# Designs tried in a protein design run: designed miniproteins, single chains, continued (4). Part 98

Each design is a single chain, and the fold is of that chain. pLDDT is the mean over its residues in the fold that is shown.

## One batch from the design tools (miniprotein)

Design m15390
Fold by ESMFold2-Fast:
Structure m15390 (fold): chain A 86 residues (1-86)
Amino acid sequence: HHHMSKEEQIKLLEEILKLLDGPVTDENFRKILSILNRIDPRYFTSPEFQKALAALVYHVFAGLRPRPEDIETLKKELEKILEELK
């Protein structure tokens, strides 16, 4: 239970965005989820974010092709959070 600085959360969000610009494989998506779990969950209350994340979790871990629109929605929501933190 550590308070994470705003600057640390910005760096983690930038790392997730970089991973999302690459192939969304099971391994890369597990890395994204690991990083998301380190950020304050209060930033992730958007319904659009939650739907996109749930869809990606379902598709990736079910061995299905991740949908490009869900990836783009997640990226847009993360970019919005990042701009609000800067």
Scores: mean pLDDT 81

Design m15391
Fold by ESMFold2-Fast:
Structure m15391 (fold): chain A 70 residues (1-70)
Amino acid sequence: SPEQKKQLREELEKIVDEIEKLVAANPDTPIIDRMRVIAIRGEVMFADSLTLEELQRILKEAKELLERLK
């Protein structure tokens, strides 16, 4: 539903913002993790063109990255 997609996008935006803050606070963040953050931000910018399943997969990846960067 449109409401589910909007909720997932808002949750994803919050998680990506948190990830970006952690990366900005740690200049020693590995290049591979920095590249993944850039890729996820790019995916979020085009979230309106993604399916519900695609958004759920990206959200899972973002949550896993957040846990690694803590």
Scores: mean pLDDT 84

Design m15392
Fold by ESMFold2-Fast:
Structure m15392 (fold): chain A 77 residues (1-77)
Amino acid sequence: MPLTAVVTRTVPPSALDQAGQAASDAARQAGGTDVRVTQDRERGRLTVTATAPDPETAIRVARAAQDALDQVEQQAL
């Protein structure tokens, strides 16, 4: 049965587009499908949602998205 991987992070508003793109690309590369990014510019929050076929893939997708967000934060500093 398909599972939903969800990653939510606080990101500087200026980096939201870059962070969303990087996280969605990482999630897709990790095996995620139906990848969606929701941005809350006022709160500086980003939510990445992806569908995965199994729990192992869901964990991999979530980690890949999180790692991509960490890298964007490092570049924005």
Scores: mean pLDDT 80

Design m15393
Fold by ESMFold2-Fast:
Parts: sequence; structure tokens; C-alpha cells
Structure m15393 (fold): chain A 98 residues (1-98)
Amino acid sequence: SMELTRELGPVFFESVKKTMKRLAEEGDEVSKELLKKLEEFEKKAEESRKKGSKESEIGGKMLRMSFLVIAYDIATHLGLEEEKKKLEEEIEKIIEEL
């Protein structure tokens, strides 16, 4: 998740969130659902970081996988083909390491 944020850039990530929020406000139920999943993930990730959890390496990879899947669904919905391809490559890499 942090690596993906660095790769996509914080400005790009915030732009994507703003676009999804606008679409959700315009009645796009898919954008609304994806934004909710992203916000729930961000809260869970922040709580984990704040507690300094010594989660297993597998636990950390699973948390990252959850973020990448959400980001992939967002990229698919918004038609971000280049970002979608990069996310597929990151997901495959984590699966190979599990």
C-alpha cells in the first residue's frame, strides 16, 4: 500500500479519490461502494500502524493485497488501463511470494 502510494504518487491518489467522490455524489453506486471500501481499509491500516502491530510477514502481505485489489477495482471502474496493469503486476508479485 505505501509502496503503491509512492508509485502512483500522493497527488494522483487524492485526485482519484476526488473523482470517485464526485461520481458517487452524481449517483454512481459502484464509485460509492468502492470509496467506502477504500475508506474502511484506510482506517484499518491506520489503526494497525498506530498500534505498532507485529503482524506476521504474511499478515502484512495480506493487508497490502487487500489494498491492491481495491485499487485494481477502482482503476477498472475509472478506465485507468496503465494503472490497472501496474496493479496486476504488483498483485502477481505478492501471490508469488505467498
Scores: mean pLDDT 71

Design m15394
Fold by ESMFold2-Fast:
Structure m15394 (fold): chain A 56 residues (1-56)
Amino acid sequence: HMKTTEIDAKELMDALGVTPEEAAQRLKRALEAAGYEDVEVKIEGDKIIITYKVKP
């Protein structure tokens, strides 16, 4: 199953104290480390869009 989630970039900056680009990179690596497949993270304007495959 594929899931897509949108996150406000400013919210991540405020919560993590990092840039949107750094937050996106950390999220991708964390999801890959947790065993999710086909993890794609992209920045669209003020949003970070995450797409990943969840195993059944």
Scores: mean pLDDT 74

Design m15395
Fold by ESMFold2-Fast:
Structure m15395 (fold): chain A 106 residues (1-106)
Amino acid sequence: SKKEKILEAIGHILRAIGYEIDAELETDPLEKARLLLEAAEEYIEAGELFAEVGDYDLARKYYERALELARRALELFREVGDEEGAQRAEELIERAEKNLEEIEKK
């Protein structure tokens, strides 16, 4: 139902906020990048659920936040030379950008 999807999206947002807090407190750049990427993934999941229920304003908000965090993670992965982490961040950036393009058509 629409209500169940909204509650699931809120759950993803709360998890994303937790990862963002952990990332801000983290001093190791590799672990910080991983936490930022996990936060970004949670925000994309929330955005997709909002898009599915037709709330394109909230979907856009969380896709834009995910994109910001995934780009920060990408920079950190590149700085430390984690090619696998960089690739995962690039894939998540592509997913967020594609999702933003799809909701712009609506």
Scores: mean pLDDT 92

Design m15396
Fold by ESMFold2-Fast:
Structure m15396 (fold): chain A 61 residues (1-61)
Amino acid sequence: ATATAKIPHTDPVVRKVIAAEVKKLAEELGGSAEYDEETNTITVTAPDEATARELAEVAAK
């Protein structure tokens, strides 16, 4: 399952830190995450929709 979110922070360094943290959490849960700096979009892939959505929500905080 996949979910996408935009990171609400304006600082590119903070965005990259949040994206890296979400990627780490996704990998621990058997998934993956990819961040596109141009569109400020993180795409999370996880074994189930609830996990993918929760990880995307962490990025959107």
Scores: mean pLDDT 78

Design m15397
Fold by ESMFold2-Fast:
Structure m15397 (fold): chain A 63 residues (1-63)
Amino acid sequence: RDELVEKLREAAEKNGGYLTPEELAEILGVDVETVKLLMAELFGRIPERVTLEEALAILDALD
């Protein structure tokens, strides 16, 4: 969704190109646990911060 992509981009820009799982959960309207599960699925680990590209991959996985 274009509005979610815009919010992710703005949050990443404010944080030097990165988002935390907590910020992703807030923007995407899901539990932090859901974000962490998707991180583990997509990246093989739960990073402390993700890039905008990684955040977009998580958004695409949610539908």
Scores: mean pLDDT 79

Design m15398
Fold by ESMFold2-Fast:
Structure m15398 (fold): chain A 76 residues (1-76)
Amino acid sequence: IDGEVKAALLLIAAHLAEEGIRQGKRDESLKFLERVAKELGVPEEDIKAMVEAVKNGDIDKLREIAERTARRLEAE
């Protein structure tokens, strides 16, 4: 799996977590996103930042962190 595929998978996972936040499923969304990000080799600090955004229901911040992280994965 190359950086472009990892970036795409992370963005898909972030979109699913975003929908989970909207449906009031923050805990499930948090666990799902953390699992996917770990499997994709996302740095721990970025995983913690995304998890905190999900925990707070901050969709805009989640999107910002996911897009930034995806760009770095794509550049690998």
Scores: mean pLDDT 82

Design m15399
Fold by ESMFold2-Fast:
Structure m15399 (fold): chain A 78 residues (1-78)
Amino acid sequence: SEAERHAELGRAAWEQRRFGEAGRHFLLAGQHYFEQRRYKLASDYFGRASEAFAADGREDKSALMKGLSDVYRQLDEE
């Protein structure tokens, strides 16, 4: 799936220390999982995007991604 492809590309970029690229791919993975109503996976990948953008020095994007991660994590709670 597109979500899995972006998750893998994000991990590869992270390993290469291309943190901005990793954040973009993790963001796209999270968006695709959200579209599939897989909220825990969406939350997990928005969290990874937050970490990647923080590592890239993009604190505003990091905070935004963490906010999305927190919201979607709550949607997984009954």
Scores: mean pLDDT 87

Design m15400
Fold by ESMFold2-Fast:
Structure m15400 (fold): chain A 68 residues (1-68)
Amino acid sequence: SLEEWSDNNVSLGGIMVGLKLVRKQLQAGNDDVKPLFEEMERILNSHSDEQLEARKPYAEEIEAWLQE
C-alpha cells in the first residue's frame, strides 16, 4: 500500500514529489488521478511534521531529477 511505501524514507520523499505532480494533473483537468491525490494527501497528513521535515532534502533531490 502507499502507506507502507511511505514508511520508507526514500518513498516518503517520492510521495511528497508525487503529490505535486498529481496536483498539476488535476489542475490540467485529469480527474482520473483524483483518488491517487486524495490517498497521497491522507498518507502525508498521517505523518508528523518532524517526519516530513526530515525527508524534504530527498524530495528536493527527486524534484531536481524530474525538472524539465
Scores: mean pLDDT 68

Design m15401
Fold by ESMFold2-Fast:
Structure m15401 (fold): chain A 81 residues (1-81)
Amino acid sequence: DDIGASIARMNALAQQDPAVAARARQALAELGARLQREFDEISRQMREYGRQVSFDEASQRMMDAAMKMGQDRQAVFEETV
């Protein structure tokens, strides 16, 4: 309601005043560029961190499985010898 009326008013003002529309467009472009740069930096850090954690966890799980399989084989071998 109030938000919709505010958006409609801003659009009407931008349509009636080309200078207002130009300034709003420039401000949005600058804000978008800044947010994109911040997002890229955060995304890079999170991807590197997430990948490192996932790789270490997968590696540990594979090692645990290999050790358990080795222990199971050793137990069978000792039981049959």
Scores: mean pLDDT 59

Design m15402
Fold by ESMFold2-Fast:
Structure m15402 (fold): chain A 121 residues (1-121)
Amino acid sequence: KEAIDALTRALGKALEVYNFLEKELPRIEKASPEERQRIADEIGKRVDELQKAVNEAADLIEKVDPEFGKEFRKKANELLDKAREAVQKSLEDPGKGMKEAAEYVRELADLLEEAIKKLSE
């Protein structure tokens, strides 16, 4: 129950990040360099909170299924790292960077949904 609750909170945060990226995508292309940096910094803060929630969920999964918990942590953090790289890319190529970041966050949300389903069995 605790692992599922933590995964559900992390999924909520992932969807909030995804929605923020989708909302900012049409704005960032027209943004000044200073505004692009502020948008990237705000996304970075949201990704940091999401990564904390993901690792808290991974800790709880490892107590129930150590092998699955370690695999989940590795995959989730790989997606989060790629999302951060894509956000930094958005400073030079805002459309491409933001779209790539949104795709990685969507993949993370799918991974979180799969983990909830597996633990609910």
Scores: mean pLDDT 87

Design m15403
Fold by ESMFold2-Fast:
Structure m15403 (fold): chain A 80 residues (1-80)
Amino acid sequence: GAVEAVRHALAAGLGVPFERLADLGGAATIAEAARAAGVSTGEAIRALGRALGVPVSRLTPATTLGEAAALAEAAGIEFG
């Protein structure tokens, strides 16, 4: 699903194994994902913005992975 695609995109963008993010649901925040990946929240926001083609100004530490997926789809990214 779209949230799974966001987890894969973030893992790839950060250079971390997907397994670090696999247990995070759509309600998990970017700050929680950053903590799971062992990176700063700023690094996670930049990596996700680049991977999804979303301006970093639209992403915050409190943005959920589900909200990030919706922003990416609204920007014309199709996750299947």
Scores: mean pLDDT 81

Design m15404
Fold by ESMFold2-Fast:
Structure m15404 (fold): chain A 58 residues (1-58)
Amino acid sequence: LDPEAIERAILEAWNRLGAAATTRDVADRLGVSPATVSRAAREAFGRSPREIIDALLA
């Protein structure tokens, strides 16, 4: 997974679902497991998907 794909999937989930957006929604968009997207997000951004979604709330 490239960082741009992860970022795009997170933003898309956030735009569609708002505060209800989850790691599972991001993983489903990317066609991978939640564990895979969590690892890729930590490698790319130094943050878990939950932390990235929480930052979008701020």
Scores: mean pLDDT 76

Design m15405
Fold by ESMFold2-Fast:
Structure m15405 (fold): chain A 71 residues (1-71)
Amino acid sequence: MKDEIEKKLKEIREEIRKRSGGSLSDKEIDTIANGLVNKELNEIMAKNQRPLTDAERLEAAKRALDRVKNS
């Protein structure tokens, strides 16, 4: 599960890099990717009254990637 989350984070970073046209540093891309995932995690937490599962963390990463592709 954690390996799948890491893979999804890599995909988010690559999509941000592609869409930015190379204008952002790797550090800036990583910061943006983490921020997008945290936003999705906060939305899931607001809906759920319990600790997040690894499956929900992976879902947050998938949602973040979808938002980057459609932004």
Scores: mean pLDDT 77

Design m15406
Fold by ESMFold2-Fast:
Structure m15406 (fold): chain A 89 residues (1-89)
Amino acid sequence: MEAVETILEVIEELEGKEAGEEARRELEEKLDPEGLKYLEALVKYFEEKTGEPFNAKTLEKLREWAENSSEEERKEESEKLRKFYEEFK
């Protein structure tokens, strides 16, 4: 639950309150226990990878990386996150 609120706060800070409300609605509609675990793993993965807490600043760095990376580079990163998720209790 904390990871969801952290992600929503970051979206609101970066993209505005309206985008945050849209993200909240989507998460409330689609989020099950596996989705919660995935979001918590996502936050922890980025904290371990960057050595910094997950916040608006670190998410901006991630966005810049995503915009400047190829589709294949993004797939490789997604596979690393999937492996991290599989090992996350």
Scores: mean pLDDT 70

Design m15407
Fold by ESMFold2-Fast:
Structure m15407 (fold): chain A 83 residues (1-83)
Amino acid sequence: MEEIKDLIEKLEKLVAELEALRPQMTPTERRFADAVIREAKKQIELAKKKIEEGKPFTENEIRSMKAVLKAAETLLEVARRRL
């Protein structure tokens, strides 16, 4: 459960950072950022709902959250390096 809460917090922080940098991104980077932000928000919503309902998380759901986190981190790094 602590791992899931940590993943949600990291996803929320990366979404905020991507949204803050979005105006400085290229059109291509914005398209990828919009897709990643949308998926991250969906994963956050699903995870919070499961915590509220007391439902267990599957390994695949955890992997999906980690994959979105990695994609967000990569986009943020690439955008920052160009600034």
Scores: mean pLDDT 81

Design m15408
Fold by ESMFold2-Fast:
Structure m15408 (fold): chain A 96 residues (1-96)
Amino acid sequence: MSPEELFLERFKDLVDPEKAKIYFSKYKSPEEAVKDLLEQARKALEEGDPERALRYIAMALLIPGVTEEQRKEFLRLAAEVLRRMGKDELAEEISK
């Protein structure tokens, strides 16, 4: 199982894929959606809301056309969020 698959399976209840598709329709491009969701996730983490940060990351991973570099950035941020929540083992697993 890939780190992305592990993360999405573990947190499948945070994001409804059908609602995520509707949310993505607001953006002009996948690149715009990726940028916005990463900024929102980082802001949520800075504001002390790790659950909201994980929700934005889960949404970002569902964007069609996400590059390998972008996926690694999302998973790195997810690992940081998980460590702040005390989920160190899961953070290590998804950051491989």
Scores: mean pLDDT 78

Design m15409
Fold by ESMFold2-Fast:
Structure m15409 (fold): chain A 87 residues (1-87)
Amino acid sequence: MKEKEQEAEKKAQQLKDKLIAAGVDEEVAEETGEAYKKFLLSEVSSSDVARIVGLILRIIGDIIDGDVEAATESARELVEEMKRAVE
């Protein structure tokens, strides 16, 4: 249990750091990391995972295109979907 929480925190921190490095707003990157930690610690459906993967792929595409504004908006949508999946 504690080990799973530490791994989730490490993964959340890595996601936050990568989003900040890609130019995403620091506050949005922090919220994305926190939502991702809760998502990793929760029981989620395969359907929820598939939706989250789709949003992650969209963020990657936005970053490759250099569209930091679109990447930030996609990250906000990812936060909302992860929060919804954890309920």
Scores: mean pLDDT 80

Design m15410
Fold by ESMFold2-Fast:
Structure m15410 (fold): chain A 81 residues (1-81)
Amino acid sequence: MSLEEQLREQLERAYKEALEAKKEYEKLVAEGAPGSRIAGAALRWIGGVSELYIVRKQAEKNGYEELAEEAEKAIKELGGK
């Protein structure tokens, strides 16, 4: 597997995990769930976004412009921007 393929798999995984965690966070807040559960979802969401930043940096460093743009778009989407 190429480095570009590995970074794409990392992007897809991090994006899915962060998106699911964001949706869970929003649902838990709306339901008035315990703070510990809300915090857990928030930490997973932050973790996934952090991984996307790493993928973007590695893609930029290796000249994978399209992959870097995909990572940036995912970061913006998960931040509600």
Scores: mean pLDDT 85

Design m15411
Fold by ESMFold2-Fast:
Structure m15411 (fold): chain A 98 residues (1-98)
Amino acid sequence: MEAEIQEVVAELKPLFEQYREGKITPEELAEALVKAAERLAKLDTPEAYQAAAYLYALALAFKTGNFELANEYIKELSEDPSKAREIYEKLKEELEKV
């Protein structure tokens, strides 16, 4: 389970570097983050939901430009990681509205 989270993070690092270099769009980065979050959520563990919620918050920020809303979810997740699954589901609903 932790190995899968580490693998996903390792796969995402080059994409963030490509985004910083202007090689990919915010939309392409957001799509990669959504797929990574959904992959982690399927593991159905608290740690995986924490990682998935964080990635979904980043995806929302890059897809919509609404970094303030994303930061609110990230803050809530940091203050109470036990709510990770609830936060993940709320973020999924927000992304479906876009």
Scores: mean pLDDT 81

Design m15412
Fold by ESMFold2-Fast:
Structure m15412 (fold): chain A 86 residues (1-86)
Amino acid sequence: SVEEQARRATLEMFRRWLPDLSDEEVEAFLEALIAAAEPLQAELDARNEYLDPVAELERLRPALPARYHPAWERALAAAREAKAAS
């Protein structure tokens, strides 16, 4: 499915950005991001709005449990570098 393909691609991306984390830690971080993103995605869909990945990540911080903030900071830095290289 499209969702399975997107999840797999996102997992591989985060594994590259967070190579010192275990597969379980990367999976847990991604699950936390998905849960944090659900209310935001519902709002964006209702308004037919689109956010670039960096802007979307920036808006997820308040909804993430504090234990994931270090991984979030590193993922955001990597996403910003990827955007700048494009």
Scores: mean pLDDT 78

Design m15413
Fold by ESMFold2-Fast:
Structure m15413 (fold): chain A 109 residues (1-109)
Amino acid sequence: EVEEALAEAVEAARETFELASKIDPEAAEEALRTLEEGEKQSPAEAAVAIAEALGRVFSAVFPEAKEYADGVVKGVREVAARSGEEGALEAARMVRDFALIAKEALESL
């Protein structure tokens, strides 16, 4: 379900942002605020906002990964723009996977 996939994406992103707060507290605080605001948005809008926050945080810590991060964010926006719950579901899953990749990279520091 879209709500369940989005909840998983939010939790993975939260863990990633909490790790990033030890490296760039300002960027992480902004990103955590995005998660709070996402609770008031549609699932597709929330997925895009979280992907953009992940891209900003990941690029701030790993400038060399900016092109990769920008590509993932663009993909999430394109998927989220599709009509129906399938677009929102796929976008949420992409965001969860992006958060897990970012978390693994941060844990390797």
Scores: mean pLDDT 82

Design m15414
Fold by ESMFold2-Fast:
Structure m15414 (fold): chain A 68 residues (1-68)
Amino acid sequence: GMSLITAVAEHELAEVREEIAKLTDKEEQIKLLEDFIANLEKALARYPDNERLKELLAEAKEELQKLK
């Protein structure tokens, strides 16, 4: 349900953050965040009223802007 989708998205963001910390190439860091953002946008298309998914998307976009 909604709780499972949210928990998976939070876990995936944590994994993306850990992988970014291991990378030295800024372009690869950007690509990982862009891929994650695309997946969150697809989840939001299915669950448009999920406020936590909106928050996670905003957090990921903010981190992407900091890398650019």
Scores: mean pLDDT 81

Design m15415
Fold by ESMFold2-Fast:
Structure m15415 (fold): chain A 71 residues (1-71)
Amino acid sequence: SEAEETLRELRDEFRALAAEHAGTPVGEEAALLAGLLDQEIRELREGRQVSPEELERMRKALRARLAELRA
């Protein structure tokens, strides 16, 4: 699904950032967010539905945080 694809892309970006900054506060937060996204993806696969508006809100918030952590 589009929702699963969007969250998977974000999860993989946070996982990459966590690996790059392992042992730092940035890496710790990125790993936590990747874990939360992995859980959300599992719930979507199990039949949870997410509205387009909710997905867009999550995407914007997570992309903004990813940009801040990369700065």
Scores: mean pLDDT 85

Design m15416
Fold by ESMFold2-Fast:
Structure m15416 (fold): chain A 115 residues (1-115)
Amino acid sequence: ERPAVEVPEADIAALARPPTAEQVARMRALAEELLARLLEAGLLTEAQREALLRALEAGLPAFFAALNELARASDPVTARAYLHMGLAVQYYARGEDALAEYFREEALRAIEEVR
């Protein structure tokens, strides 16, 4: 199945573009939920939460770069929570809701494991 309207997905510049406002709102809602749980558990600071949300607005590559940096500075359980959160956001952005839900649940499980 191919739509009549072509999207510039094969263009590297187009793939590097920041998400659309609708995609940002959808991904931001999921990220805000998971980041709030991390903040409540004491696994991240408010400044780190704001930095991650700004990175997400810049695009998924920036968001994952910021998550990987925090994961490297964190204990293994906290690092697992960050990485699973990133995967949930990525799959949700792709419309793969079942995979996004799976990784969201795994992120929440990792957060609860620290408590």
Scores: mean pLDDT 71

Design m15417
Fold by ESMFold2-Fast:
Structure m15417 (fold): chain A 100 residues (1-100)
Amino acid sequence: MPDEIEINEALARMMASVLNDPEAKKVVDEAIETKDLENIRAAIKALMAKILLSKPNPTLDEIQKAIKLAEESIKESKLPSVARLAQKLKDEAEKKLKEL
């Protein structure tokens, strides 16, 4: 019977661990400290975008999904660290889209 915050905190921590990226871990830790579900969800969306872009050959659909997730993360986040990570991922996804 975990609540939505506990479930999203666990998911965010697991995703940061899978990425093995210190920047992702820091962003997740900062989002969790706010206890704001929207900040945690925004961080999760940024990490989902990063996971999609970490594939060696992401498809057009996966790149477009990553752009959408990053844009939603920027819009929904009140944390500068989450917004910066999401913007960086959006820029990376747009670059990969041009290289297809």
Scores: mean pLDDT 84

Design m15418
Fold by ESMFold2-Fast:
Structure m15418 (fold): chain A 85 residues (1-85)
Amino acid sequence: MLTEADLEAIRKEAEKQIEEVKKNLENEELIKAAEYVAKMSIEGAEALKNGDKEALEKLIEEYKRYVEENREKLEKLYEEEEKKK
């Protein structure tokens, strides 16, 4: 099971990844998407640590919905950012 130390490590890693995304990407929507994924990862880790299966299942469904609603838009925005490099 996840420990408090594991959860802290996940939070720190998520923060570092968001900082790197903000340095490398100028598109606000892509930055917000990265922040959302980081948030879901932290909340999922907390649910796993607490053994809260209901919260975990709800988070998984919310994440799937977010991906389905935003996949095409985010892929297009990412392609535009890659062209700027």
Scores: mean pLDDT 76

Design m15419
Fold by ESMFold2-Fast:
Structure m15419 (fold): chain A 86 residues (1-86)
Amino acid sequence: LEEERKKAEEELEKAEKEGDYFGMGEAYKRLGEVAYREGKYDEAIEYYNKAIAAYEEAAKEGKRTEEALELEIEVSVNILKVVVEK
């Protein structure tokens, strides 16, 4: 999980430097999944919320709008799953 987390953090840093909100959303989603697997549910929810915000920004920019909205819905479902399981 540490390797997976590091890769996601590197992807996030790259996306931030490039202004790639879609990539930022994907990286935050991955960080949320890693946190969830580590049993850090509060951290997972925090990352999932950041992923949703990033996907919303990507959709507003008109880049990959349909994909961004679909992933936003998927991440929202993941948040509900974490809350219910907790």
Scores: mean pLDDT 75

Design m15420
Fold by ESMFold2-Fast:
Structure m15420 (fold): chain A 71 residues (1-71)
Amino acid sequence: MEIFESVKELVIPASASREEQQRRIGEAVDEMVNEALEKYGPDAQIGTEIRREQLPDGNTLVTITTTVVVP
């Protein structure tokens, strides 16, 4: 059993709506999950963690961590 980790960062502008923020995060998660499935196969177990940090300029830094467990 092997564990792999991938990290993606997004900067979301302060002017973005809640719906726009969710859409951008969802698209990034889908991209990371699809890439992991293509690389490690359909039986890979994928976990995703999302962290948000407010930047001094009012924008939000979103860090998406995808953990892949391969049997």
Scores: mean pLDDT 82

Design m15421
Fold by ESMFold2-Fast:
Formats: sequence, C-alpha cells, structure tokens
Structure m15421 (fold): chain A 66 residues (1-66)
Amino acid sequence: MSPEELLEKATELAVKEIQRAKAEGTLTDEDLQLAEEGIRRLGERLGVSPAAIEKAVARIRAAAAA
C-alpha cells in the first residue's frame, strides 16, 4: 500500500469518527483539532505531499461542518 493510500485510509477512518461524534452530539473543538493534527503528523511521517495532507485535513473539517 502506498503512503498516499495509507493517508487516505486514515482520513476515511477519521471522517467516520468525526461524523459519529457529531451525530451523538459529543464532538468538541478539541477532538477536531486532535484529528487534524493526527492526520498532519501521519502525512508528514509518510512523506506525503503538503497538498495531499491539506486535502485530507479539509475532508475532516468538511465532515465536522456538515
């Protein structure tokens, strides 16, 4: 599995968790910040491009805002 595929898989899991927490009324700004930072750190460790990392973070933000 490529670094980009690993980041995509992790982003899908984070989006699902954010959507679940939002539906349950338990999502906090701190949870969102931790999810964003976690994805940034993972992307950096995998050597994924900054553009791909920002796209992943944008998906997490969009899930929280929906």
Scores: mean pLDDT 83

Design m15422
Fold by ESMFold2-Fast:
Structure m15422 (fold): chain A 95 residues (1-95)
Amino acid sequence: SMEKYLEEQKEKLEELLKELLEKGIITEEEAKNLSLEKFRKILELIAAEGAIEVADPERAALYRERLEELRASLTPEELELARRIREALLKEEAE
């Protein structure tokens, strides 16, 4: 069911957003002003940037096109937030 999948994704996004807040990676004001759809785009941007680093040239070209679309759909403030979230997630993986 698409509805069940969307509900599960929404719960995962809300849980991750709470973790980022609790860890001080984002502020309460940033979280209040960030929609779950915008947060999803930020996470997709981070995932695509990581995928480019390990992809073959053909797949990397497709990821670059998607990155351009995502960057165009986000504000400079949202892009800076994406950078901070990416750095924090990479630090957790390095622990």
Scores: mean pLDDT 78

Design m15423
Fold by ESMFold2-Fast:
Structure m15423 (fold): chain A 100 residues (1-100)
Amino acid sequence: SIEEKLREAIELVEKAIRLAYRAGDEETLERAIELARRIAELAKEKFPELALEAEILAGIAGIFLGTLKLAPQEPDPALVKEAEELLKKAEELLEEVEKE
């Protein structure tokens, strides 16, 4: 249950990172990095493999963020909205993990 919720949160954050990068939105990408780090912290003691996956996602998102800063774009609002909805679902899963 906790493991499944953390795995789903990782998948949602990974999709959000890809959408935020395609959208050219630095703020949503920074939010995805914060959630990936939060997943890593929650997973590190009991699920070290999931913690490592989340840390890798944060690293990849950091590279994407650096790329956007070198070549700034006007964000695509539709892709930003989709990414934000995925991040909200990930946050809700993490709240459930913290209750258990």
Scores: mean pLDDT 87

